# Ledger of designs, part 48: designed miniproteins, single chains, continued (5)

Each design is a single chain, and the fold is of that chain. pLDDT is the mean over its residues in the fold that is shown.

## One batch from the design tools (miniprotein)

Design m17648
Fold by ESMFold2-Fast:
Structure m17648 (fold): chain A 85 residues (1-85)
Amino acid sequence: MELRERLVELANRAAKAIREKASEEELEEIIKEAKELKKEAEKAGDKRTAELADKLVEAVENRDLKAVIEVDIELGIMEIEEAVS
C-alpha cells in the first residue's frame, strides 16, 4: 500500500494547493510527483493506482478541484474494499 498511501497524500496536497491558489511551481511539483507515482504503479502491476495517478495529473494540469476530490474518493473506496475483502 506504499504507492497508494503516497498517492492519497499527493491528492490531498493537490486539493489544498488548488483551494489555496498555490503557485504554479507548487502545482508543477505535484504533477511531477504524480507522474513518478504512475510509473512506479505501472512497474508494480498496480493498474488501478496508475490510472488514478494519471487522473490526478490531468486534474492538477486543469486546476480542477472537483476532479482531484474524485481521485481522493476513489482512493478511499479502494482502501475500504481492501480492508473488507
Scores: mean pLDDT 81

Design m17649
Fold by ESMFold2-Fast:
Parts: C-alpha cells; structure tokens; sequence
Structure m17649 (fold): chain A 91 residues (1-91)
C-alpha cells in the first residue's frame, strides 16, 4: 500500500537524524514513528500521563510550537508535521 511521501525541512530532519532516520522522503507514519522514538530516547514522556510528551525546551517543542502534545490527538500531530514537510509529487 503506497502512502504519500514527504520531504522534511531542516528542523524536522534534525529530530529524525537523532533517531537514525536519514531518508530523503518519508511517509507520515514513518515520521510519526520517528517522533515517538525521539520522545522515548530523550525521556520526554510525562510520567503522570503516558500519552503526553513534554516538549518544553526541545527541538520537538520548536517543531510543534507548544510545550506539550497528546499523541492520541493524531490530527494535531499531523497538522504540526505537515507544516514542516513538502509533499513529494509522483510523476
């Protein structure tokens, strides 16, 4: 199943590279998985709310423009990611 591909900007790419993701183009699912891995590796998960990522003072906080995000709000996460990617048009 072929999902749309996106090219990350410099800010999103810096986050992706910290979790070993260096591909030029990625699906939204790949980007979301990388963001989740980044939050885990940087110990950003809220201990009182395991679905909430604490973003204050992080590169993810700059990406989302907020101090915290709930990963269950898939629409808010997608909207934040879409501000930092360019869709790759297939010929």
Amino acid sequence: MEEPLYRPDELLRSVLEKVGVTEETLTLSDILNAIMAYALEQNLWDPNNPTVINLSGTELGKLFGVDEVDVRDAQAIREAILKHVTEVEQP
Scores: mean pLDDT 77

Design m17650
Fold by ESMFold2-Fast:
Structure m17650 (fold): chain A 116 residues (1-116)
Amino acid sequence: MSEFLKEYANVEEKLAKSKEELQKGAVRVTALGIDLAAASFTVDLLLELAKKLGQHIDLAERIRQAFENLDFDTALALLEEMIANTTDPLMIERARDLKGIVERLKEAKEEVEKAK
């Protein structure tokens, strides 16, 4: 009886650890989904703003293409270029917001690549 109870306790501990890892995974997937949706929305807002201002349209489209290709390093570099080259406060704000989201997505991509 004592050996059976020890095996059962070991199985319960492994199941509890598996549940914790699944919960952490679900939180990460949900956060990633929110960041992807937020980035997509912010890219669209940035491109619409560029079109309304008649400025930096090509740069905004290049940022969108880098994001669609999941090339976050290029997207970050282009966002820094936009921040440096615009005087419009709303465009600076949107570019900074998008930069923060893309930095989180880059970290998530690096974690996924390490898991392969």
Scores: mean pLDDT 76

Design m17651
Fold by ESMFold2-Fast:
Structure m17651 (fold): chain A 70 residues (1-70)
Amino acid sequence: LDELAAQIREVAGQLPPEAVQRAHDAVVTDPDTPRGEALSLYARALSEAAREAGREDLSRQASELSRQAS
């Protein structure tokens, strides 16, 4: 999970700040949400934000990381 979190952070670092903020705002988790599930949800949101930003390459990377975190 630490490696997946680092890779998700790397994808976020390549996106416009507005896209990263949209992904953060889209994620709804409870305190009891497992870390893997939380990372999967965030990576999924980043994938959608990347697609809207025209970064299909980052959208695909984030989508794959979401599947790995599940």
Scores: mean pLDDT 77

Design m17652
Fold by ESMFold2-Fast:
Structure m17652 (fold): chain A 66 residues (1-66)
Amino acid sequence: MKEVEEAKKLYEEAIKDGAEGARRFAEYLGKASAEAQEKVAEYLEKVDELGETLAYIARLAAEAKK
C-alpha cells in the first residue's frame, strides 16, 4: 500500500538525518488525510521505539483534523 511505502521512506529519512526526517514527516502530516495518518501510524508503531513515537505524533495530528 502507498501509505506503508511512505511510512518506510519517512522512517528511513529520520534514522539517516533526524532534522530532515522530522521536516519531511511534518510536511507529510500537514498534507495527509486522517485515515492515511492512521495507516502510517499502524506501520510505524511496529518498527521500534522511534516508530512508536512517530506513530503517536501521527495519531495526534489525525485527531486534530477530525
Scores: mean pLDDT 78

Design m17653
Fold by ESMFold2-Fast:
Structure m17653 (fold): chain A 70 residues (1-70)
Amino acid sequence: SKELELEIWEALARMIVAITKHAPDYETLSVSAEVEEDGSIHYSSVLRDKKDPSKITEEERHFEPDPKYV
């Protein structure tokens, strides 16, 4: 739904802001979020340490759809 799309957008924006503010020593290589038709969300981020470019951190999260919004 349009309401769910807006909530997802805002959540993603807040998450990106949190990453950049709380990981100032990291360079963001990628942030991706994929929304499926069932409302599930796949999130991934890849960060590189600014002091050691060989050190790459990958984080992945999966959010199940809330039946109330699907």
Scores: mean pLDDT 69

Design m17654
Fold by ESMFold2-Fast:
Structure m17654 (fold): chain A 98 residues (1-98)
Amino acid sequence: MKEVTVTVRVELERETPDLRRMAMTAIAVSAAEAGAEVLSADVERGTAVIKAPSAETAARAFVLARRKLLELGARSVTIEAESKKDEEEVRKLAEELE
């Protein structure tokens, strides 16, 4: 399977240090549940970089993270990849999982 690296970006309605930390924890837990690895997290920017063994695993990690983040009051949760093809594939699979 082709490994995929994606960045999950979250914008919160209320920006507090505790909510930002909880958001990063939600992404990390979701990645682990899906079978993906967190390579880095930037609490101040609200971004986490996730490495997944497949686009399907990345999509599942994203859907699980988005669900938790929306409960925390996220205004937006987006996924980005260096490759636009990988980004589009993961987004399409994530939409099918919802």
Scores: mean pLDDT 82

Design m17655
Fold by ESMFold2-Fast:
Structure m17655 (fold): chain A 64 residues (1-64)
Amino acid sequence: MMKEVEEEFYKRALKAGLDEKTAKELAKQAAKAYQDLVDQGYSPEEAFELAKKGLDDAIALIKA
């Protein structure tokens, strides 16, 4: 479910050391990317891994 995906990304961003506001914003963007990928025909598993990679890349840029 979208809410579960967003919450998982939020927890991941918090664990990476981001503040709650930034983590929430990135989690929403990652969840939207996940939904966009599913709508494009990616499997939920593939869409999740691609969105997670995008989130991790964004976290790395913020922490650099």
Scores: mean pLDDT 83

Design m17656
Fold by ESMFold2-Fast:
Structure m17656 (fold): chain A 74 residues (1-74)
Amino acid sequence: SEIEEVVRQVIQLLQAIIEMAKEGRLTAEQVRETVAQAQELLAYLRETHPDVDQSLIDELEALIRELQELAEEL
């Protein structure tokens, strides 16, 4: 699925953003902006692409949660 390929790329980008945040390369505000954008994507996927593999949705949700926790620590 083309949409699942996009979701996998987003997961990889979020993982990279998490590592950048852990290295102190991002502000709490930048991390919160990333969380907001990722939450909008998640809502879009749930509404328009219910056939997306649930394991990918679960991974995306886990990464969003980790970014939210990092924003609180920064």
Scores: mean pLDDT 86

Design m17657
Fold by ESMFold2-Fast:
Structure m17657 (fold): chain A 62 residues (1-62)
Amino acid sequence: GELEEKQAELANQQATAFTQHELGGESAEAEVLGPGRARAVGRANGKEYTLIFNPDGSVTVE
């Protein structure tokens, strides 16, 4: 529904902002895994980073 679409949009915005501002990359795409959780792949400096967005607002970079 609209709530799920808004969660996906926010997750993609958060992933792109993190990739651009924290990693110095171009963009990222995110997938909503569940309430308050998303997984994204960001590209920066020729590398791919797996980003996990957590319900508490923290981000895990792998």
Scores: mean pLDDT 74

Design m17658
Fold by ESMFold2-Fast:
Structure m17658 (fold): chain A 74 residues (1-74)
Amino acid sequence: MMSPEAQRVLEILREFAARSENPRARLVLEAVIQLIEREQPTTPEQVQAAVDLAVEMLSEVDPELAAELRRALA
């Protein structure tokens, strides 16, 4: 079972995927969502690693959206 923090991260990632008009950004967000759902992060360190991965992967395709995501997850 995922931590409440991991659930919050998933909720924010799903919101960003749903509102994104960039198809590459949406694919990256969906891939990270699937990874988090599979790995079920439980510790703060695991949650932070997932956040860092999401922001880093997103920055390669949409750096402005990546910055917005980082602010939303702070």
Scores: mean pLDDT 82

Design m17659
Fold by ESMFold2-Fast:
Structure m17659 (fold): chain A 81 residues (1-81)
Amino acid sequence: MVSLKEVVEAFEKFRKEKTKEQGEKALDIMEEYFRGLEDALSPEEVERLRKLIEEAKTALQKGDFDKFVELMEKALPVKLE
């Protein structure tokens, strides 16, 4: 199972490198992490995270790295408490 630490590390690597390939890796890891949490989150939180992820995908595809960072930061942190 993907950990929050792995998500944060992948995202920080994207922030340093600012490549589409690293952004796609960070997004994939974040999606896998949230998929593992779906059973523990409310339906409202799951929907909120899905919308943020879809917007982040769109920003990354357009090369809008600043918007991608903003959306990824809004998706973090996720608490499993």
Scores: mean pLDDT 75

Design m17660
Fold by ESMFold2-Fast:
Structure m17660 (fold): chain A 86 residues (1-86)
Amino acid sequence: MRKKLLEEALELLKQIQPILLELAQESGERTSAMQEKGPEETFEEFLKQLREAAETGGTEEELRQLINDAKQILEEAKRRKEEELR
């Protein structure tokens, strides 16, 4: 069910979003970094892909895989947030 996958994806986005906002402000924008992106750019693109798939009607399998990857990204984002606090 894409609805449940979408809700899960949005939950991950909400948790990562504040960290991405700060990291994006620091790193700036780099389109050429598509070949070797930093974690900030990777997170941003991942979130965009999840949103697009959930909204435009991506495959449930694709959403599931993206959500699983996003969970891993979220764990790393939480770690970065801890560093920012310090």
Scores: mean pLDDT 61

Design m17661
Fold by ESMFold2-Fast:
Order: sequence, then structure tokens, then C-alpha cells
Structure m17661 (fold): chain A 98 residues (1-98)
Amino acid sequence: SEKEKKIKELVERAKRLAEEAIRLLEEALATEDPEEARRLAARARELLDEVHRLLDEAIKLGASLEDEVEMAVYVLSVAAAMTALVSARPELRDVLFP
């Protein structure tokens, strides 16, 4: 169905955005430039907010429990990476957990 196709596209997009957010958070952890770390962290937060919006849209379209769980795992994976970054760089807490 058209709804099933749309939900699949939302799941695939959420996966790509979560993977990009994790890469940005890893780069923020590795960089010696505090301004670059903050910029990367802010971008990762924007991507997480978009994954949340995609999850909400998928739920409204009637996504299966399996699809919801998959998207929730992407959210949790990014949140875990954000927590690790804040542990190493506490000054980024206001950006990652506003």
C-alpha cells in the first residue's frame, strides 16, 4: 500500500540520519577545536530532532510495532552517543540536552 511504502521510506531515512548523527558525534569527540565540537554536536542534535519527527509521522501513518521499535532503536543509539560525548565533554550538555 502507499502507506506501507511511505513508512518504509521514513524508516530508511531515520536510519540514515541516525548514522550521520553518530558520525558527527564521533567527530565532535575526536576534534581538538572546541567551536567545531559544538557545531558538530548542534548538527547531530538537529538530526536527532528530525528522527523524532519521522518516528511521529510513521506512528500517525500506522507503522507496525516492529517499525516503531526499529526507529526507537535509532533514537536510543544517537542518545547513547550523545551521553558518551557529554561524559567526555561536559561543556556540550547545553547543546545536546537543552
Scores: mean pLDDT 90

Design m17662
Fold by ESMFold2-Fast:
Structure m17662 (fold): chain A 104 residues (1-104)
Amino acid sequence: LREKAIEAYKAGNYQEAADLFYEYYKQTGDENDLVLAAVTYAIDLLKKGYPKLAAQLLENVIFFYRNKLSKEQIEFLEKLRELAKQGKVDEAIKLANEYIEKHL
């Protein structure tokens, strides 16, 4: 699953990549894969012109998984959410891609 998720991400198939990272998270319980899924879903929504939906997705992930996520993961997701909420689409996508590339 993780190798397929990375392949989909590199091909620009962000929705497929996000779904695969989330499936991998469900198998392993590794919160790093949950964050990769959330960030990749955010890229998909941002590229499709839905920054408010991207912000809401990130808010929901922070809310439902707060007790499982590290402080650094929460701070990153909050920063990405704020950029999406402000409609800073290019900055949000850049930040999201930098995060994914660092954690692949």
Scores: mean pLDDT 88

Design m17663
Fold by ESMFold2-Fast:
Structure m17663 (fold): chain A 57 residues (1-57)
Amino acid sequence: SSRYFPFDEVVELARQGYSLAEIEKILNLSPRERALFLQLLAKNGETYESFVARLQA
C-alpha cells in the first residue's frame, strides 16, 4: 500500500542482508513504494547501500 509503507519490515529485511529487489518481492512493494522509500533515504543523505551499512554497524 502506498498509503502505509511497511518501513519497519523493510528495515528488518535490510538488516538480514536482503537486496532491495528481494525486499520488493517479499513485501510486494509497488514501483511507487520503492521510489518513495529511496526518496525517504535521500532526504537523510542515504543510499540503500549506506542505509544497509548503518543498520549492520
Scores: mean pLDDT 81

Design m17664
Fold by ESMFold2-Fast:
Structure m17664 (fold): chain A 62 residues (1-62)
Amino acid sequence: SASGARAYAGALEREAAELDLSEEARKAVQEHIARVRAAPTSEEAAAHAQEGGRVLRAGVEA
């Protein structure tokens, strides 16, 4: 679970770094990355990662 959470957080960080995001979108993604890292279960980590992915897509669409 902790290993999975770290992998999800790392993937979001790497993807966010490669994208040209607005300041608002970058902050929102950072909040979701923090939630992924703090998640006590792999299911919760995956849910937070999915939310972060949605914010990334919205930021790119702008």
Scores: mean pLDDT 73

Design m17665
Fold by ESMFold2-Fast:
Structure m17665 (fold): chain A 96 residues (1-96)
Amino acid sequence: VEKLLEEAAREAEKLLEEGVSLEELRELARKYGEGNKEVQKALEAAEAGDGAAMVEHLQKAYEEMKKAEEEEARKLAKAIAYVAAVAELVARERAA
């Protein structure tokens, strides 16, 4: 489980290093989080800069990921990582 999140986080970090747009990260988060209400709410919180709400909803998505089959767990791990990357870009934009 933890390895899936580490792998997804590394992919998201590489996209950030390569200058991925906020819109592209949003699209990736929506794609991999498709049908998951907690990922959707976490993405909305990340876009609003509400870190506390984002973490709460990502924790719920993580609990669902722990109960999911391998393929679904991989999709959720990517969605979680991309939501965190959206929050990082939003924070950078607000700081600049």
Scores: mean pLDDT 81

Design m17666
Fold by ESMFold2-Fast:
Structure m17666 (fold): chain A 57 residues (1-57)
Amino acid sequence: MEEELRERLAELGKKAGEEVAKRMYKEGVADESEIKDFAERGRKVGRHGGAVVAEQR
């Protein structure tokens, strides 16, 4: 149950990170390499159940 939730959040985080990074790249405020970095960080945050993000709010 918890593992399934973490996997779903990881997928959502990855997708959201990629979308934001791609938009920033098209706007000219971010580099192409940042797209992969945002995706990877989003996935890790989601997989950890958003604990790091949730602790802040």
Scores: mean pLDDT 66

Design m17667
Fold by ESMFold2-Fast:
Structure m17667 (fold): chain A 85 residues (1-85)
Amino acid sequence: DEKIKKAAEKLIELLKTTKPEDLGDELLIKVGEVLGVEEPADISKEEFLKVLNEALKKLGLEELSENASSEEISEKLKELYNYVK
């Protein structure tokens, strides 16, 4: 829980200055490092979704369902970037 909250703060920090598509693997690596994942770039969709939803909740934005597709996650990352930039 605390690691997810810190990872969400890191995600918001990264998106304040850089588009998700320009961050690429760096976004997953930085988020995974905060979560303590052994292979940060291989963070699961479910773990990343928890981080994304925590970031959305912190900013008062609409959270995604637990069954969100990878496409829905990608679109929500773009929305989050447009909100915090």
Scores: mean pLDDT 78

Design m17668
Fold by ESMFold2-Fast:
Structure m17668 (fold): chain A 82 residues (1-82)
Amino acid sequence: KKIEEIKEKVIERVRENPLTVEEAMKYFDELLKKNGITVSDEERAEIEKELTRIVNERNQEISDLLKAAVDAAIERNKERVA
C-alpha cells in the first residue's frame, strides 16, 4: 500500500533522527503531497496515533537505556574504591 510505504519512510526517519510527533506528521504530510496521495481525516488521525506511540516508545527506550547506564555507573562508583 502506498500509504504504508510513506508511513514506513516516516518511521525510518523518526528512528534515525529524534523527531517530535509534530515533525514526523509534517514530514508525512510533505510526502503525501509529493506523491499526490490524499488520506481521509480518519486515516490521518489513525496514522498520527500510531506515530505518536512509536515516538513515545522510542523516547521511553532511550530514557530507559540512559537511566540503566547512569544506574550502572553509580553502582560501579559505589563498589570501586579507586
Scores: mean pLDDT 74

Design m17669
Fold by ESMFold2-Fast:
Structure m17669 (fold): chain A 58 residues (1-58)
Amino acid sequence: EAEVELEGDREGLRIVATKGDLKIVLENRGGEETLKVNGEPVDAPGRAFAVAEELLRA
């Protein structure tokens, strides 16, 4: 249902998921998670993965 691209380096992992017009960027670097939805940062401390998963299921 969603297209997922993974890229990683020594400091962490970046996941880009696309579903229709929805684009999600989830990064984990140095233990810090960041979430962007359609280029907009989403404040979801400790829940970035869960929020991204909910958006991709909708």
Scores: mean pLDDT 72

Design m17670
Fold by ESMFold2-Fast:
Structure m17670 (fold): chain A 72 residues (1-72)
Amino acid sequence: EREEDIKALEESAKNPDDRKSALRYTAAVLRLIGLAIDEALKVEKEKGKEAGKELFEKKAKEIEEIVREVLK
């Protein structure tokens, strides 16, 4: 779930010098990207390639904003 991945990012950011926290942070970001790809592919199957692309771009911007906010 996306909310769980966001919480993992926040928790990892609290201990930036901890290698395990850094790896968990990276894994959470990759998982969010994977979920966005899966959702975009589902929309592509239902509504066509353009709709899938728009959803992916929207999700990618949301992920970028979450990462930026967590690192502030």
Scores: mean pLDDT 73

Design m17671
Fold by ESMFold2-Fast:
Formats: C-alpha cells, structure tokens, sequence
Structure m17671 (fold): chain A 68 residues (1-68)
C-alpha cells in the first residue's frame, strides 16, 4: 500500500547516515565510499534495516523491486 511505502521510505531516510557509518566501520572504507555504495545499490540500505529488525526481508525486497 502507499502507507507501507511511505513508512519504508521514512525508515530509509532516517537510517541512511547510520548505515553509512556502519558500512564504513565494518568494511574499513571511508564514509564517502560507503555513501557511494548505498547510492549505487539501494538493497544495501534496505538490508541494513533488515539487520536492525526494522524491516522484514519481504518488505525490503518489495521496496528494492519498486525502485527499479
């Protein structure tokens, strides 16, 4: 639904900076490089939200599909 899509979009925006920090620390890359990864592949941010328990895998997959 539109309401579910809006909820997911809010979660993506609210957690973007945290995801950049997480990827930077975990992979030993710069924050600028982590930001480029997320910009290139929206599944990374969606996957981070699944990792945090904020999205189901099914919700994340549906949102990434929507962005294609």
Amino acid sequence: SMEELERIEKLMEENREEAIEFLSKVFGISKEEAERWIERDPSLLAGYLVYKGLLSKEEADAYVEYLK
Scores: mean pLDDT 83

Design m17672
Fold by ESMFold2-Fast:
Structure m17672 (fold): chain A 61 residues (1-61)
Amino acid sequence: SAAFEAEVEAIIARLRAGEISEDEAAAQLSKLYHEHQASEAQGRRVLAAFLRALTELARRA
C-alpha cells in the first residue's frame, strides 16, 4: 500500500540521516512488515520498498 511504502521510505530516510540506529530501523521495519504482510495484494511497489530497506540495512551490517 502507499502508506506502507511511505512508512518504509521514512524509516530509511531517518536511518540515512543518522536520526535512528540500525537496530531501531530494523525493529520498525520488522513491525511494519508483520502488520502489512497479512494484507491482500502486496504489490510490486510494496515489495520494492521493503527490499530497498533491507538492502540499506545489509549494506550497513
Scores: mean pLDDT 74

Design m17673
Fold by ESMFold2-Fast:
Order: sequence, then structure tokens, then C-alpha cells
Structure m17673 (fold): chain A 61 residues (1-61)
Amino acid sequence: MFSKEQLEKEYQEAVKLGLKEQGEFGKRRALAAYEIGKTGKESEEVKKAKEELEKERKALE
């Protein structure tokens, strides 16, 4: 359902935003996103990371 290129972009965004905003949690989220980009499939951790990213965006403003 997702292309590798799109997953890699998500990883880059997660690293930049997560590391800057939440430190350790952001790093773990970025690593999970990187894993899915590498294997080409979504993991449970990536799914939860996406949910937290949405929450983080809402809290940002």
C-alpha cells in the first residue's frame, strides 16, 4: 500500500520532528519508521508512532 520512497519520507519527517520535540520517544519512533521503510511493511510500533505523531501535531498548536 505504501511505496518505499513514501515510507522513507515518513522516516525523515519522524526523525526531524520527533527528535526535536520528544527526544528519546522521538528517536524510538524514528527507528520504528526506519524499520518499516527497510522491510517494506508496517509494524505495530510504527502504527502507534503515527498515532502519537498526530497527537503531537495537535498539541503543537
Scores: mean pLDDT 58

Design m17674
Fold by ESMFold2-Fast:
Structure m17674 (fold): chain A 96 residues (1-96)
Amino acid sequence: SELLERLARAIRERDVETATEILVELLRKEAPEEYAKLPEEKIRELARRAVEAVIEGGPEFEALERLAKAVEGEENLSLFEKLAVILVKAAELAKE
């Protein structure tokens, strides 16, 4: 996905604002039903915090990695589970 590659670049460049906007768009496209269940402002806040956790590393990022691994292969993911899967994939691409 071009958006996933752009998200990885924003993470590598430590651009929280750009990474947050791309992640929000990815969530809207990949999980439209779950996206519609929450106010966009709350989704953006969750995405920003998760992006910051990935860029900083540490326990919050490790928790996102564990969540993404635990739901690997699942079809009916919550918005936060989908966020974790997308963000962990982008973080792996950013380390190339």
Scores: mean pLDDT 85

Design m17675
Fold by ESMFold2-Fast:
Structure m17675 (fold): chain A 108 residues (1-108)
Amino acid sequence: AVQLARVTVSVTVYDREGRVVAQGSGTGVLRAEILPVSLDGRPLAAVAPADREAALALAEEVLSRILDPALREQALAAFREALAAGDPVAGVLTPDRQVKVVLTAEPV
């Protein structure tokens, strides 16, 4: 069920060998469904349609701190599509980088 939740957008960037080369996160209070599936002990979240633009703005702030403009645009596009589909995970794969964006939530 949709509720007010502390939603965290977590971004991890990997090189070709799977090594973490950058990380960032941002948190906001959004309407979301806390899913019965967890990643690293934190429940995944599906953001309510009314708050998807707020979630996108939160992701853009995180991505702008850690990614170059071209990769940031690709990651934002993937995240927007994931939000529209209700998917808590988005990703971009290029020949030299993998970007993973994850939505997790906890009750307020």
Scores: mean pLDDT 85

Design m17676
Fold by ESMFold2-Fast:
Structure m17676 (fold): chain A 61 residues (1-61)
Amino acid sequence: TLPSEDELVEAALRGDDELRRAIDRQQAIEQSLFPGERPLTDEQRQGIADGLRERARGLLA
C-alpha cells in the first residue's frame, strides 16, 4: 500500500533525510503501480517535500 500522508508528515518531523527517503519510496511504489505515468521531476519532488515540512512545523507550533 502507498504510504499515508500522516506517515510522510511523521518522516518530516524526524528530519530531512527521513522525509527524502519516504518520498523516494512512495515514488518508487507509484512507478511500480502506474508504469505508464510520467515520474515526478526533482523540482516537483522538492515542492512536495517543502509542503510536508511546512505542515510538520505547524504541528510543532
Scores: mean pLDDT 70

Design m17677
Fold by ESMFold2-Fast:
Structure m17677 (fold): chain A 64 residues (1-64)
Amino acid sequence: WEELAKRVEEEIEKLEEERKKQLQKILASGGDRESKIAQVEKEYQERLAVIEQEMLAALLQRAA
């Protein structure tokens, strides 16, 4: 469990860094920032949900 929790923490940190890079690219572009920001936030939340599902699956597999 501890190894899994540590890996999840590292994945979340990488996800945060990717999100920051994407936001910086959007801020540098003159296009539709609002739509692009919303898309980045949506993808970030979806990836967090996947990480949570993977954690839950690992817990259930251990409990069985």
Scores: mean pLDDT 75

Design m17678
Fold by ESMFold2-Fast:
Structure m17678 (fold): chain A 69 residues (1-69)
Amino acid sequence: SRFEFMAKLTESTSKITKSGLEMKEIDEDEGQKWRDDSLGKANQYGNKGNVDEVVKVSKEMEEKSKKLK
């Protein structure tokens, strides 16, 4: 449903923001770049109605932040 789509988009952007903040604690410039790129991709896929790609982008950002910890 579109409600589920909006919920997943919001969750995914929140995860990207959180992961980007964690990465900024390690490298401010790299973390900001990855956050902005990932949010841009999530918004682009969200506008196309592709929930699976939005979720994939958020998971990729989480994986990147985990590897830096």
Scores: mean pLDDT 69

Design m17679
Fold by ESMFold2-Fast:
Structure m17679 (fold): chain A 79 residues (1-79)
Amino acid sequence: EKIMTPEEIMKKYLLFLGVSEEEAEELINLPPEEAAEELFRRKLKKYMKMDDEEIDRELERTREVELVPLTELFKKLKE
């Protein structure tokens, strides 16, 4: 485990999932919902090699089990 600020934790997590430092900084400034969606979009593109349309459908399909928990995590980190 790491003892860091919430922003540093979020940034490290984004970098771990394949987001660049520049993009991680952008995501930190986005609302939690937007950040979660972008993170998931990047992850699906990188690991599943899905097209943007397929990624959008996958995000909607898994919203309750994946995207919502991730959004809640980001909200907790920002509070």
Scores: mean pLDDT 69

Design m17680
Fold by ESMFold2-Fast:
Structure m17680 (fold): chain A 71 residues (1-71)
Amino acid sequence: GPAELARLRARAAELAARLARLPPSALVDIGQIMIKEGTAPELAREAIRHAEAGDVETAARLLAEAYLQSR
């Protein structure tokens, strides 16, 4: 329901904030691991593209979404 979606979005935002502290190379590595494990590979590929472009904030958000979507 709406309350559950709000909690999931809050968790995604917290994870994204933590990931955004990492260098772009680390975000690329995390995305590649997710692809290898089959964890939301399309979101992980999109996150890698943003990290390679230097858009750490978007890459972090997409990786957080990929992680939570796999649950």
Scores: mean pLDDT 84

Design m17681
Fold by ESMFold2-Fast:
Structure m17681 (fold): chain A 91 residues (1-91)
Amino acid sequence: MTKEQEFAFLVVALKILEEKLDTMTPSEITKLIEEKAAELEKKGYTLKMSDEEEREVIRRLLDLILAHLRPQMTPEQLAAARARAEELVAA
């Protein structure tokens, strides 16, 4: 994806989380996000954002994830997720 396509994806992902977090399982939300990401890429939809606007969207997305998903995890699940994230970032 281009940077502008990534911006469109982030905004759509944030909106899905805001609307669906209380009504869908994490797996269903992930599937919906993947389906909407594929649709956005197919349609070539783009959104231009400043670096400040991009940081704000990312901050809101992270806050939403941390507030709603992280507290649901066991210590073992959190440790496994962290290890996976470290591996992904190192790649």
Scores: mean pLDDT 68

Design m17682
Fold by ESMFold2-Fast:
Structure m17682 (fold): chain A 105 residues (1-105)
Amino acid sequence: MTEEEDFDALIAAMTPLEKELIEAARNGDADRVRELLLKMGFPEEVADLIAEAAAANPRDAVTLIAGLLHQPLTPEQVRDNLEVIAKHEGRTLEEFRARAAAARA
């Protein structure tokens, strides 16, 4: 099996709302990701951080969302995960946040 086939199997097990959230993240639709996370009852800080990740790197946002759906993460845990991703991409967390702040203006 390829990674794509494994991911499709994971999506098949998800609820319709969870599938919509993953699709929005894959498309880099930060506004939709934020809306869906808030609708699911996640804190605004978590919704903002994941939406920022979706705008900056859709692939990483999908991974974060999959983890969040399996075990709800605190804002601190989401921030730590984003810092790891930013370091891997050769970016700082500040650069991630700066891009999201510009998108919100």
Scores: mean pLDDT 67

Design m17683
Fold by ESMFold2-Fast:
Structure m17683 (fold): chain A 87 residues (1-87)
Amino acid sequence: SEVEEVKEKALKMLEMLLEREKKYVKDEKALKEIEELIEEAKKKIEEAKSVEEIEKVYKELAEKIYEIYKKNNIEIPESDESEFPAP
């Protein structure tokens, strides 16, 4: 199914995102919050019923990570929009 294929790709991309964040974020508290957000995103993606819901989860995750960076005075990484997977 289309949704199942998108879920598998999305989960793989979240694993790649986590590894990137582990290298970039040196603040242990901020990294822990980001890890928890990624874990929640994984759960939401597994429960999603449509590609649109998966895209919404990614958008919300990106916004939450941005807020964590802002709260912890972490510079937003030089990331292209394309580094957050929009299927």
Scores: mean pLDDT 77

